# Designed miniproteins, single chains: the designs that were tried, part 32

Each design is a single chain, and the fold is of that chain. pLDDT is the mean over its residues in the fold that is shown.

## One batch from the design tools (miniprotein)

Design m1096
Fold by ESMFold2-Fast:
Structure m1096 (fold): chain A 89 residues (1-89)
Amino acid sequence: SMENELKIAKTTVLYLARRAGLDIPDDALPEDLELDEGLELIEKLEKKVKEELEKNKDNEKASKGLEKQLEILKENKKIFEEEKKKKEE
């Protein structure tokens, strides 16, 4: 079980989604975030960050921050996908 990593991943995804202005359900607490919902939020966040990265292509400092966000989202996606794979029945 990757309990601590999954909890951090869910918390991070909800934080980034709220900061990005995505519509978060009232029951979307870290412990309540379903794996499929989390993956959908990550996909929406990746799209938004990639669009912002393209707009800031000539701003090296902004691009560096956005690239770090993409790496965080990529790692969180991996954690969600691994947990989904372990819980498939």
Scores: mean pLDDT 79

Design m1097
Fold by ESMFold2-Fast:
Structure m1097 (fold): chain A 104 residues (1-104)
Amino acid sequence: DALLGSGADRAAVIAHLRAARAATPDPRAQALLDAAIKVIENPDLSPEEIRELALEAGVSEEVAEALAELKAEGTPAQVIASILVQQAFAELTAEEVREMAARG
């Protein structure tokens, strides 16, 4: 929501995520916000790099694979990053991740 609702440029989105990360006491949420920042800073990451980044951030193998598949299908970096932000607070399944990407 924050990424898609801001209307801001890439630098402003990154600054917003960094502020959210600093305000969040949950280490899992911090790791997922760090992953979202890396995706936005590196929009040319490969599907396999997205998968490894998501796994390092603590998502399930099924969710990491779903994110890699979305990247391979041409899903924008901002959409993948927004899913990682939502995963920090919702623990989405692989099916829910795909449904969110389909909605934009």
Scores: mean pLDDT 77

Design m1098
Fold by ESMFold2-Fast:
Structure m1098 (fold): chain A 82 residues (1-82)
Amino acid sequence: MSPEELEEELEEAVDYYMSLSKEELEKLIEQTEAKIKELKADPSASEKDIKLAELALEFYKAVLEGDREKALEYLRKAAELE
């Protein structure tokens, strides 16, 4: 994937999540927090899996706050770990 193609995909993802209702975003945050707790309790979970889940949580919080730039930053960090 080229840097230009990645940026397009990240912007499309942010646009999608920013179109969701506050209630839907709050549910995603709750689900992601539960996932992080489960991963941290699992000794077989990789550091990468935990980091990806933490970045997803920060992304959803940034979207809920309307901070598009911060949301894009967290998606870029997550893409670098994939």
Scores: mean pLDDT 81

Design m1099
Fold by ESMFold2-Fast:
Structure m1099 (fold): chain A 64 residues (1-64)
Amino acid sequence: MVEEIEKLSEKYKNKTPELQELAKKAQDSVASYRLAQQQGSPVVDESLKLGKEYKKKLEELEKK
């Protein structure tokens, strides 16, 4: 969910800098999603998709 993605930066604040950067990118993507949703922008789905992709990359790197 978007709220979970927004908390990723805080969740990963004690992890490696690489994970922190990905968490920040996911959070930024969700911020764009929220703005697009308020304006009825067609990029709503793309912004959410980007946030989910960054979350998947975080999970992949954390697994290593």
Scores: mean pLDDT 75

Design m1100
Fold by ESMFold2-Fast:
Structure m1100 (fold): chain A 71 residues (1-71)
Amino acid sequence: MSAEEQFQKGIEALRAGDLLKAVEHFEKAALEGDEEIRRKAITVLTRLRLDGEGEARERAEEALERIEKEE
């Protein structure tokens, strides 16, 4: 699955209300994508961290930490 496909799967998961699945897909998109896909994925993960509750917020925060460590 390409980074673009991962990003699209993340958007589909968000539409379905599956926030945990969305975080997983956006993290993979950010780690494997080009600069544009990476920035878009980080933007969505940051929004989920700020606006999310419980496990979804924690997962988004952890994903962002892993992405920043890769840089």
Scores: mean pLDDT 81

Design m1101
Fold by ESMFold2-Fast:
Order: C-alpha cells, then sequence, then structure tokens
Structure m1101 (fold): chain A 81 residues (1-81)
C-alpha cells in the first residue's frame, strides 16, 4: 500500500536527516511525522511536514529542536501524492 509508512526510531538530527533523505530517494516528495519514541510521554508535540530536499529535512530537524522535542524520536514517512 502506498499509505504504509517507513518508520524508524532516531537518536540525533543526523540520523533523522539521513532517514528522510533515504525516503526522498525512494519516493521523491514525502510526508514526515515525528514525535516522542516514548508512548507514555504526552508532554512532547508531534510535528509534521512535506519534505522534498535535504535542506528541508535539516530545517525540519531544527523545528523539532525549537519545539522542545527530545531524542529518541519515532519517525514515520510516506510518499506525498
Amino acid sequence: SMLTPLTAVVNSDEELVAFIVEAIKRYGRVVVLAGSADPSDTSQPVLGAVISSEEEARAFAARLREAGLRYPLQVAVWPAL
């Protein structure tokens, strides 16, 4: 199914960007959601973006940091139609 996400737990901005870049290589433009990998932590937001480049992936990583998100993060990516 085109709606089945690729998922990963990432521990740094570098791992997050690398994961998103690999999804971009596979799908082109992607939808990304990132949130706490701890399902009991309700204090951290879930953030999403549509991303088509490494520059946008790096900007997204910076937004997660500014929003107070802490590693490890659960990340889901799927193709943007």
Scores: mean pLDDT 82

Design m1102
Fold by ESMFold2-Fast:
Structure m1102 (fold): chain A 98 residues (1-98)
Amino acid sequence: TRLEIEEYLKELESEDEEVRYNAIVKLGLLIKNNKDNISLFIELGGIPKLVKLLKDESETVRNTALEVLKYIYNEGNDEQKEEILNALNDEEKELLLK
């Protein structure tokens, strides 16, 4: 699954809204299917990329990125939670914890 996560992480930076959306959805499915993929996603630099998408021009992309980030936060260990919180500003933390 490392190669799949790496590919989808690259697709999060696509100029095509549909490509970004599909990449978030597929990453979310991989993470929900196997929680070990949370650690792998974080190791591969997924958190900064998801956080950037919270400001995406597409409401659908923003909402889907937030849902995946909330899942990772809720299911992650204390170290992973801290890494996520450190990647967020105060307004983004409020969205995550709501």
Scores: mean pLDDT 87

Design m1103
Fold by ESMFold2-Fast:
Structure m1103 (fold): chain A 63 residues (1-63)
Amino acid sequence: MKLSEEEFEEEVKEAFLLIIRGIGLATNDPEGAKALIERFAKEHPEYKELAERTIKELDEAVK
């Protein structure tokens, strides 16, 4: 399968959000992870919905 450059960038950005979430949970720094995800969403507003879902999942996981 041949991905376009844009499709590859989208997958990389999604993976980046998931990695930050995982690090936040593993290091017990969910607020730091949330801040990084929020900054990413500010820089890439097209991923705002995905970022908001990731933050919500992180908040739910640390309750």
Scores: mean pLDDT 72

Design m1104
Fold by ESMFold2-Fast:
Structure m1104 (fold): chain A 81 residues (1-81)
Amino acid sequence: MEREAKIEKALEIIKTAGEVTIRRGVLEGLSREETLRLARENIEGLVAGYKEKYKLSDEEVKKILEEALEHAERVLEELYG
């Protein structure tokens, strides 16, 4: 369905943005904690934007946030150890 496809696409974009932020932090020599903070800020900003644009429910927002942040934490673990 169109709504489910939009939510899934938003999640993939948000996950990608989180990954890009983490990889940039590594390249710039930022600490693990600093890089995670920047990734969280970017993810939260994007989720807020999609909530307004697609009129997402609080449940949909929570699910996207949890999954995007979990993905960012995994990428952070792989790159920083």
Scores: mean pLDDT 85

Design m1105
Fold by ESMFold2-Fast:
Structure m1105 (fold): chain A 64 residues (1-64)
Amino acid sequence: THKVTLVKTVSVEDLEEAVEDAEHHLQAYVQNLYPGAVVENVEVKVEVEGDTATVTISGTAVVK
């Protein structure tokens, strides 16, 4: 198993879309690094600073 974390910085105006897309971005990243892996334990964390938001998504890539 491999733990994976992706960090994306977006404008607060794009935050809702970024959060909704975070899981798809994580899935794509894991599939590129570990073909055939399944992503488990997906967690999204959002931190807002001024007009910018940092979206951190983490998960565990499970290779059979």
Scores: mean pLDDT 79

Design m1106
Fold by ESMFold2-Fast:
Structure m1106 (fold): chain A 60 residues (1-60)
Amino acid sequence: STRAKVARKRARMAGFTEAEPLYAEAASVFDTDPQRARELERKALEKAIEYFKKKYDEIL
């Protein structure tokens, strides 16, 4: 689906290893349970923040 494709592309572009399945699931559930989709995207964001803190320590 279009939403699943967009979610996966965002995860891939951002380099989120753990975020990819969360974005994909959020996209698949968005039409039936938007609250769950938002919760999954929030978890993906939290994973991204943790991941990039580690990255910034090494690169920046």
Scores: mean pLDDT 66

Design m1107
Fold by ESMFold2-Fast:
Structure m1107 (fold): chain A 97 residues (1-97)
Amino acid sequence: DEKLKKILELSDEYISALLKYAVYRALARNTPDPEEAARYAALAEEYRARAEELEKEIKELLEELLGGKKLSNDELGVVIIASSVEEIREIIEKIKK
């Protein structure tokens, strides 16, 4: 299913964006130079905004696959960390039951 593959790809991008957000946020907090700290903070906010956009796209695709049923945060998290299309399919089937 093309939608399951897209969810997997968006989830990988989401994890990448969150990791970059966490790294730049930590650099901003630990850098003693105010100008460099501000630059890292700006980069962190770019990746936070990207992660929020990706999460919205993932939620919209999942709601479509579930016939309008909304996922809990825990259910969304399990889908996002899934390593394959097959694993996502199994998770969705469990949520539908």
Scores: mean pLDDT 87

Design m1108
Fold by ESMFold2-Fast:
Structure m1108 (fold): chain A 64 residues (1-64)
Amino acid sequence: SLEEIRERLLAGGVSEEQAEEIIRLYTEPPNERQKLLAEVALHEAREKGLTEEQARQVLAVAHA
């Protein structure tokens, strides 16, 4: 089923990289998905000029 899902995504015009990321979000344990989302949020915050420490503090408060 996992390979069929990947094939469907690729046939639908999704790139290989995006298809792998989508599969990961739906098949990995919640803890891994939460970590991935946190990494993405931290990266976005750093792009806005926040330090890693400041970004982590914002995420901690936002999830309170």
Scores: mean pLDDT 62

Design m1109
Fold by ESMFold2-Fast:
Structure m1109 (fold): chain A 68 residues (1-68)
Amino acid sequence: MEAVRKKIEELLERGEKESAADVGAALHLAQQVGDEESVERALEVLGMTREQLDAMVATGRAAARELA
């Protein structure tokens, strides 16, 4: 868990210079490990709301259930 949190921090710092994709990767990892603080920070950098994130996650889960 600690190593994943450090990776999230690295991706957020890199995203400032390289691309929003790095911030998106950090958001995904933070959700997988339940790091709400990093999720909130990534959402702020991306200009997204928690509601928008929750809607995308719900849509993805529904699609996965249909394909499984």
Scores: mean pLDDT 68

Design m1110
Fold by ESMFold2-Fast:
Structure m1110 (fold): chain A 94 residues (1-94)
Amino acid sequence: LSPEQQAKLAEAGRLLDEILRLAAEAIASRDPARREQLLQEIRRLFERLGELTGDPAWVAAREEEIIAAIRARDTGRAVDLIGELARHVNALLR
């Protein structure tokens, strides 16, 4: 991998780790206002990820699926979708 590709992969990994952490916190939250704040932060991370990958439309579609899973409090679905996102992003940046 080129130094540029390595830097993009490192940034993507950081964004994906933060999305997973915030998703877990949002699912665990019993405060609807706190959950919506966490979802807004997740949306900002997805916007940055879309810019980084050069495929903002695909990333936006995955964002909506993941947010729906978080709102449904479906931990298994959310984790699976974030895993699929991570695999796709890694493939795009290699």
Scores: mean pLDDT 86

Design m1111
Fold by ESMFold2-Fast:
Structure m1111 (fold): chain A 73 residues (1-73)
Amino acid sequence: ALEEAKKLGEEGLAKYKEGLARAKKEKDAAKYAGLALRGIGDALDALLEAIRLGRENNDQEAIEAAREYLKKL
């Protein structure tokens, strides 16, 4: 759960950076910005789910790791 959440967060950040770089040169900047923002939203949902699962399984290490990654978004 936490490993998947971290991967989704990293993929979301990568898509956000690519979307911003592409928007700088493309005519349809709004479309690429929208796709990047959706990627970040999906990453946030995954990280919040990882925290919920960590609490249910009393996995304090997973909760703290997910919170640290959330701060980087």
Scores: mean pLDDT 68

Design m1112
Fold by ESMFold2-Fast:
Structure m1112 (fold): chain A 65 residues (1-65)
Amino acid sequence: AAAEAAAVARGQAHARLNGLLNETVERVKAAPSEAERKAILERTAREMGVPVEKVRAAVDSALAG
């Protein structure tokens, strides 16, 4: 059924995005310079297909909470 296939696809997409976001948070924590942190955010934004500002907001939220 299309609904089950869509649910599985959404679950896989969420897991993939969560994995990318978690990896990005750890890379940002490990980065010694602001330039490196910005490059990491831009790389993740490109990989996710979203604006870098969205990735930055998500990473900042994860680091705060």
Scores: mean pLDDT 75

Design m1113
Fold by ESMFold2-Fast:
Structure m1113 (fold): chain A 72 residues (1-72)
Amino acid sequence: MLSEEEKEARRAAIVEEMTAEYGEEVGAIARELLDALENRDREAYLAAAERLADLLGLGEEEREDMRRAAAS
């Protein structure tokens, strides 16, 4: 089980890694995705996921994984 602090640390690590690899714009979108997941805001998650998928050139498999994450 992850504590609140551990969840925050993992979220920060993901955003940092995405920012370092793909730039600040991708990092900002990753942060929006994680915030939407924490808030159970499926619409916000899907909107951010579409922007991220388009920016990264993600295929259908990756887009399906994002939709599944929003549903879980």
Scores: mean pLDDT 74

Design m1114
Fold by ESMFold2-Fast:
Structure m1114 (fold): chain A 74 residues (1-74)
Amino acid sequence: STEERISRLIGEFQDRLAAQDLEGAERTLEELERVLRELQRRDPDDPFVRELQRVLDEWRRTLAILRERQRRAS
């Protein structure tokens, strides 16, 4: 199911962040954002879709901060 796919990608994103694999985390987040766009085309007013958008926007900001910190540490 789409929900199962989203849950799997969320777990993969979190695992990649824990491993400090920021490149892999970026790729997984891009996939989640593609799934979100597909869901938005079908039903943009779905509360689940709106919540997923909020979560992915927060993760995008978090990833940007972590990547900046990693660059400064080098």
Scores: mean pLDDT 86

Design m1115
Fold by ESMFold2-Fast:
Structure m1115 (fold): chain A 63 residues (1-63)
Amino acid sequence: MSAEEREAVALARGSGGTASAIGRALRDGLISPEEARRIAERTAAGELSGDEGAQEVGRLARK
């Protein structure tokens, strides 16, 4: 896992579900580190709940 990937997971850590979803999608190559960071930043800012962040990861992973 790259430094960018670890930073994205760390930013989302407080939301649980979002952090787990980001980690899995990055490991499987389904989202970019930039996409992961954007979701993590929105989650940390309170724009996304843990469930919403996990859903957004799922949406990007399926495109």
Scores: mean pLDDT 71

Design m1116
Fold by ESMFold2-Fast:
Structure m1116 (fold): chain A 93 residues (1-93)
Amino acid sequence: DDLEELLKLLDQLSDEALEFMIPLYERALEVYREKGDKKGEADTLYFLGLLYERLGKKEKAIEYYEKALELYKELGDQEGVERVEERLKRLRE
């Protein structure tokens, strides 16, 4: 699972490296929104959630995951919905 591999890589990164990635994904989010690429927008919101979760910013992680969940539901992307719901469950329990 590419997601599991990504999560293991994120565990190896410093907080400084994770913080450096945030503005890159925020820029990607802007580009996908301007293009109307809902799938790219949802995936980018999910990755921002992962970055904030890894940084211990629980409230920000939940915020981004909930935004990603809304878009995945709009798209009928059941795999995306399940991934986000699992993350939200872990953060709330």
Scores: mean pLDDT 83

Design m1117
Fold by ESMFold2-Fast:
Structure m1117 (fold): chain A 73 residues (1-73)
Amino acid sequence: MKEVEKETVEEKDKDPNLITFSVDVDEVSKKTGLSQEEVIEEAIKIAKEKYPNAEIVSVSLVNGVLYITLKLK
């Protein structure tokens, strides 16, 4: 959904081959009416769509914030 994409933040890691996406699952869930699981699934789809050749190396949920780390190539 477009709202999940707008609330997803892309950050470059210190390693130039790593990119981390972060999303506040609790806040996006409240704003969109989606379940937390649906927000997580949408965020992962957005990350994969932007970097289709990247490998997901880490997915963590900390204090309601989801972090998805992708390895490029």
Scores: mean pLDDT 76

Design m1118
Fold by ESMFold2-Fast:
Structure m1118 (fold): chain A 86 residues (1-86)
Amino acid sequence: PVTPEEARRLAEAVVDATAARAIELSKQGPLTKEQIANIAREVARDAGAEVVEIKVEELSPGVYKITITVRLGGVEATAEKVVELP
């Protein structure tokens, strides 16, 4: 059986990888909230995570809060990360 801890670790891994990829891609030009959300969908797909919700909020210019909810074996977990882009 899947544990809530396993689902949380997956959500955290997905949001961390999304932030890292967004930082790297932002070096090539400014990213929109929609582009960041698409990065999150791609990262989740590559990780084999079932996405329940992806939310990207611009807190201030260049500062984004990425919230991802994943489902693993019927267990849902949410993780969030604030990332500053150039």
Scores: mean pLDDT 85

Design m1119
Fold by ESMFold2-Fast:
Structure m1119 (fold): chain A 110 residues (1-110)
Amino acid sequence: MMSLEEFEKKYEEILELVKKAVEALNKGDVESAIEYLEKIRELLREMLENTEDPLVKAELESAIELVEDMIETLKTEPLTERVKLLLKFRLIAVDSSVFVALRRLKRLEE
């Protein structure tokens, strides 16, 4: 199983990819935004495969579903200012879910 330090490093990578996704959305760069979201999804899947805690799994599964919905939106919907705003709120929700999962893992170590 993945160590707490490895989960923390993956969370930091996810935060950097979220920042890059927001920048791509602000520039109207749909292709780059999708690439960053696909990388976030793969990191989340790696984290999910390395935990047995049901609450951590639920948070990571929720984050994966949000990322998959965002990728579908970017592939099917025009990137309007309203869509950009909704995607930015969903990225905040992804960060929140992963943060809660990480806090749960830290408490299990104590």
Scores: mean pLDDT 88

Design m1120
Fold by ESMFold2-Fast:
Structure m1120 (fold): chain A 87 residues (1-87)
Amino acid sequence: MTPLAPGTYTFENAGGEITSGTMEVGATTAKIKAEMEIEVGGKKVKAEVEAEIDFVANKVKAKITTEDSVTEIEGEGDKLKSETKPK
């Protein structure tokens, strides 16, 4: 896959709306921070998303925080793991 050029990017969630969102892309890492409202089971839920990508180590860490839960996602190479914990 073609790597992203270093810079600051703005992104949108097709399934919801972003209250605020930035992505900072460096030469070796990218960091994503966003606040968004998502619709789950007919309810609008506020979610905070934080993700960090390491291009050198092929590692991804993401954290999605809602009012009721925290979901942690960790990927390395082709392996992806997720865990949801209640608050």
Scores: mean pLDDT 67

Design m1121
Fold by ESMFold2-Fast:
Structure m1121 (fold): chain A 72 residues (1-72)
Amino acid sequence: TNDLKILKELGDLVDDLRRGRISEEEFKKRVEELIKKADADSLEAIAAVLEEHGFKELAERARKEAEKKRKE
């Protein structure tokens, strides 16, 4: 359920960016906040969604955070 909530929030952010409701900088900040608070499994899902939408750098950051959280 927590994963579903995070993925919905990410989906809403992607939609807002595509519709010009938020800037690329604001999108990046909000995605970084999601990455910081998500667990390792949620981070893998976030990375997959980001990569599908062409946000390869943010997807890589999500994967690195997932690896870090799995080791801790």
Scores: mean pLDDT 81

Design m1122
Fold by ESMFold2-Fast:
Structure m1122 (fold): chain A 74 residues (1-74)
Amino acid sequence: MIIHVEVKLPKEEYESATELARHVFEAVDKDERAKDAKNVSAAIFLDGDTVRAVVVARTDEEIVSYSAEAKLKK
């Protein structure tokens, strides 16, 4: 089974991709579905002024993907 979670962000714009990624990792850490993860992979994408962070946690039964997208401040 594959579960996708959109992470709710407190702001629409961020100073850095690292700040956005931190919010995604915090969401993964607090989610009971990811607590038994055997493998966790993360990717950050920059597309102009848009940053996207994706984290994938794999358990024995399922894959849980987490994503967030926001604008970077210029």
Scores: mean pLDDT 77

Design m1123
Fold by ESMFold2-Fast:
Structure m1123 (fold): chain A 94 residues (1-94)
Amino acid sequence: MEELEEQIEELEEDIEKLREAIELVKEGKLEEAFKLAYPILTPLLQERLEEAYKAGDREKMLQVLEQGIVSLETAKGLLKAALDFERRLEEEKK
């Protein structure tokens, strides 16, 4: 139970960091956005973000960050569903 709640909290923090990175890209702070987002992303998205950053391609950086958010929000939804299911199982054991 508590492990799923902690994982959901970590995903919410990571989603917020990626949203902050998007705003940094919009402000032209590409290096700050790259440093903030890079450790949160999967290896494939890390490679794509690095390529976009080296090219100075703001549009590609935004696309990679948005893909990262979608992936994390999907994972969060699945964990919330699992947490709700486990809570119902514990209620039945009373």
Scores: mean pLDDT 82

Design m1124
Fold by ESMFold2-Fast:
Structure m1124 (fold): chain A 70 residues (1-70)
Amino acid sequence: SELERRQRVAQIVAEMGRAIKAGNEEAVDRLLEEARKTLSPEEAEYVQRIVDELRASYAAGKNLLVLEPR
């Protein structure tokens, strides 16, 4: 159903937010790949945009240190 699709998008976005906050770039990449495989192209683009915004926001607050793991 449409409600189930919206809930799935929200779940992926929440998981990505946690991964970005933890500095786990590998988890972010896996979640983006999962989104592209399981969601429509438009929904996957929405998720990518949210990830880019969260990364930018986190970088502004953390001086990019967590986004450069080594």
Scores: mean pLDDT 72

Design m1125
Fold by ESMFold2-Fast:
Structure m1125 (fold): chain A 90 residues (1-90)
Amino acid sequence: MEEAEERARKKARELAEELLTAPRSVIERLTRESVQYLLDLGRPDLAREFERLVREAEQAIREGDLEKAKELYERALFLVYMAKAEDEAA
């Protein structure tokens, strides 16, 4: 369990850095796919939180706060990677 959490954190951090330079269309697609995945898992609470975090990150980018945007993307992606780790462990 602790190793799965550490792997999820590292994956989320790496992808969050990539998202800062990704086209908006890529971010929109990733958001739709991640929200659908969480809904399919029966976790609408996580799906809503993911969508909220991504919206806040996009606003932070528009305001020039790249550090805040990275933290928000990392938090959103961590939710998805943890849900995947739990699903794979079951």
Scores: mean pLDDT 82

Design m1126
Fold by ESMFold2-Fast:
Structure m1126 (fold): chain A 92 residues (1-92)
Amino acid sequence: EKEKVIEEAEKAVKELIEKGMTPETFIKFLEAIEKLLELGEVEKAKELIEKAYKSLKTKEEKILFLNAMGDLFKSHGYDELAEELYEKAKEL
């Protein structure tokens, strides 16, 4: 299960990078990162978030992405990581 969750998350990030940030690719990515956080795979989640973030082209996409990632981390008790993401969005 863990290996499959990581594989699905890697596929979700690849799809988001290849197709861009659409409602479909974004929802799949959110679901994949949520599953990684449920497994305690925080470092893998951070790696994939960074990879996805670097592919984003507009300021608006970056702000929406960072705030959504912050919300996910906060919902799983990673308050400091959430604050870092929210602050990064405010600095854009």
Scores: mean pLDDT 86

Design m1127
Fold by ESMFold2-Fast:
Structure m1127 (fold): chain A 69 residues (1-69)
Amino acid sequence: SIVERLAKELLETYKALIDNDLEKVQELNKRSDEFRKLVEEARKHPEEMRAALKKTNEEFDKLGKEKQK
């Protein structure tokens, strides 16, 4: 779904920031127009968005802990 794609993009961005992968962050920034379209489409599905945000927050916590060493 569009909301799942948005959540994946957010997790990928967070992971790149944790890894200090500036090249990857810059690559993701170049896709800003596509990201904006995903956000606009996801806004049409507020209930799905709320469910996805809960799962995404749990994945953020996991990624942060796994990358911290």
Scores: mean pLDDT 69

Design m1128
Fold by ESMFold2-Fast:
Structure m1128 (fold): chain A 86 residues (1-86)
Amino acid sequence: SYVPPEFVRLRERLAETRDYVLTLLADHPARPEFAARLDALEARFDALVQRVGTEDQAEAPLAEIEALIAEAEALRREADAVAAAA
């Protein structure tokens, strides 16, 4: 089945953000909090994919995809700040 390029981009961005943040914070006490926030972003992505998948030829909700990317980027910046303060 066809997968919209926007979903591929979001999936890759979330995976890269997870790997980066959890590696950066490997020994940091804030790691569980960031892991939980990453899990919440992935759950929202999964819910979005499921919702779109229930409709034939539904358009990708670009605004929601862009919001999730922005939240992942913000989470990465927060992780950088937390690591720098250690």
Scores: mean pLDDT 80

Design m1129
Fold by ESMFold2-Fast:
Order: sequence, then C-alpha cells, then structure tokens
Structure m1129 (fold): chain A 86 residues (1-86)
Amino acid sequence: MVIAELEAEYEKDPSLRPKLRVLRLVSMLYEAIRQGREELADEIRKLLKEKYNVPDEFIDELVALARDPSVTLEEILEFAKEWLDS
C-alpha cells in the first residue's frame, strides 16, 4: 500500500514527519470528497491551510483532482508528494 511505504520512508527521518501528516490529510480529503462528506472535506482543507501552511492554490488543485473520477488515490498522493518535495 502506497501510504505504508511512505510511512516507512518518512519515519526514518523525524524532519519528514510533517510531510507524512500532510499526505495522510490529502488521503482523507480524497476519500471525503469521493464519499460526498463535504463537512469533513472542509475541515481537512482548513487544517491543511491553518496548521500546515499549505497554499490555497494547491488545496484547490487537490480538490479538483479528487473530484475527477479518473484520478486514483495513488495519483493524488504522488502529486502531493512532488509538491512537498519541491
């Protein structure tokens, strides 16, 4: 599972743990949007912005990707990882 592999990678370096938390929130956001749980999706968006200082433009792109039925969880996590590693 992609998340388990990322957890193993980031847990080896304590400085990377905030990135892992952001990726977990992105996974939760994807599921919330796909399941129509709009209240949960809004709460996760707020946490990403206020607690983790994720830019509004990036959050909006994650939401757009999560609403696209052709985009998988693995693809949105790869997108988020690339932005965090930039």
Scores: mean pLDDT 77

Design m1130
Fold by ESMFold2-Fast:
Structure m1130 (fold): chain A 71 residues (1-71)
Amino acid sequence: DLAEAIREAETIEQLVGQILRLIGLSFTHPNQDALAQAVRHLVRAMEALGRGDLESVRRHREEAARLVEEA
């Protein structure tokens, strides 16, 4: 489950992996806007992780996962 994998991503490498997976899915998925928003949230999660802001990491991952579930 992609949304579950997004919620479980703890490292920059794992977040990048989910971003690449979302980009791959966007080639065949009708809701490209939702997937693009999910990617933007995962990029913000990476930035927050670099700052040690774990609360913002959790928030952005959850928002990205929700967007994927709604797509």
Scores: mean pLDDT 83

Design m1131
Fold by ESMFold2-Fast:
Structure m1131 (fold): chain A 77 residues (1-77)
Amino acid sequence: SKRKELTEDLGKWVEEEDPEGAKKLREAGLKATEKDIPEVWKLAKEVGEKQKEKSGEIESAATAYALGIMAEKEKEK
């Protein structure tokens, strides 16, 4: 699916900038529900804050990556 492809591409980009943060986002996305979105958002912000020059772009990518994982999980059942 296109969403799966975009999620994988975003994940690779976040992983290039912060491999540890990407792993945490993946784990959070896999177990999170919609009510956990604020916590996932907070984690994405922390990933972005580590990248001063690209902080906003990386934060956005991290957020989209986590939400993409959550959406893919929901569509599976």
Scores: mean pLDDT 73

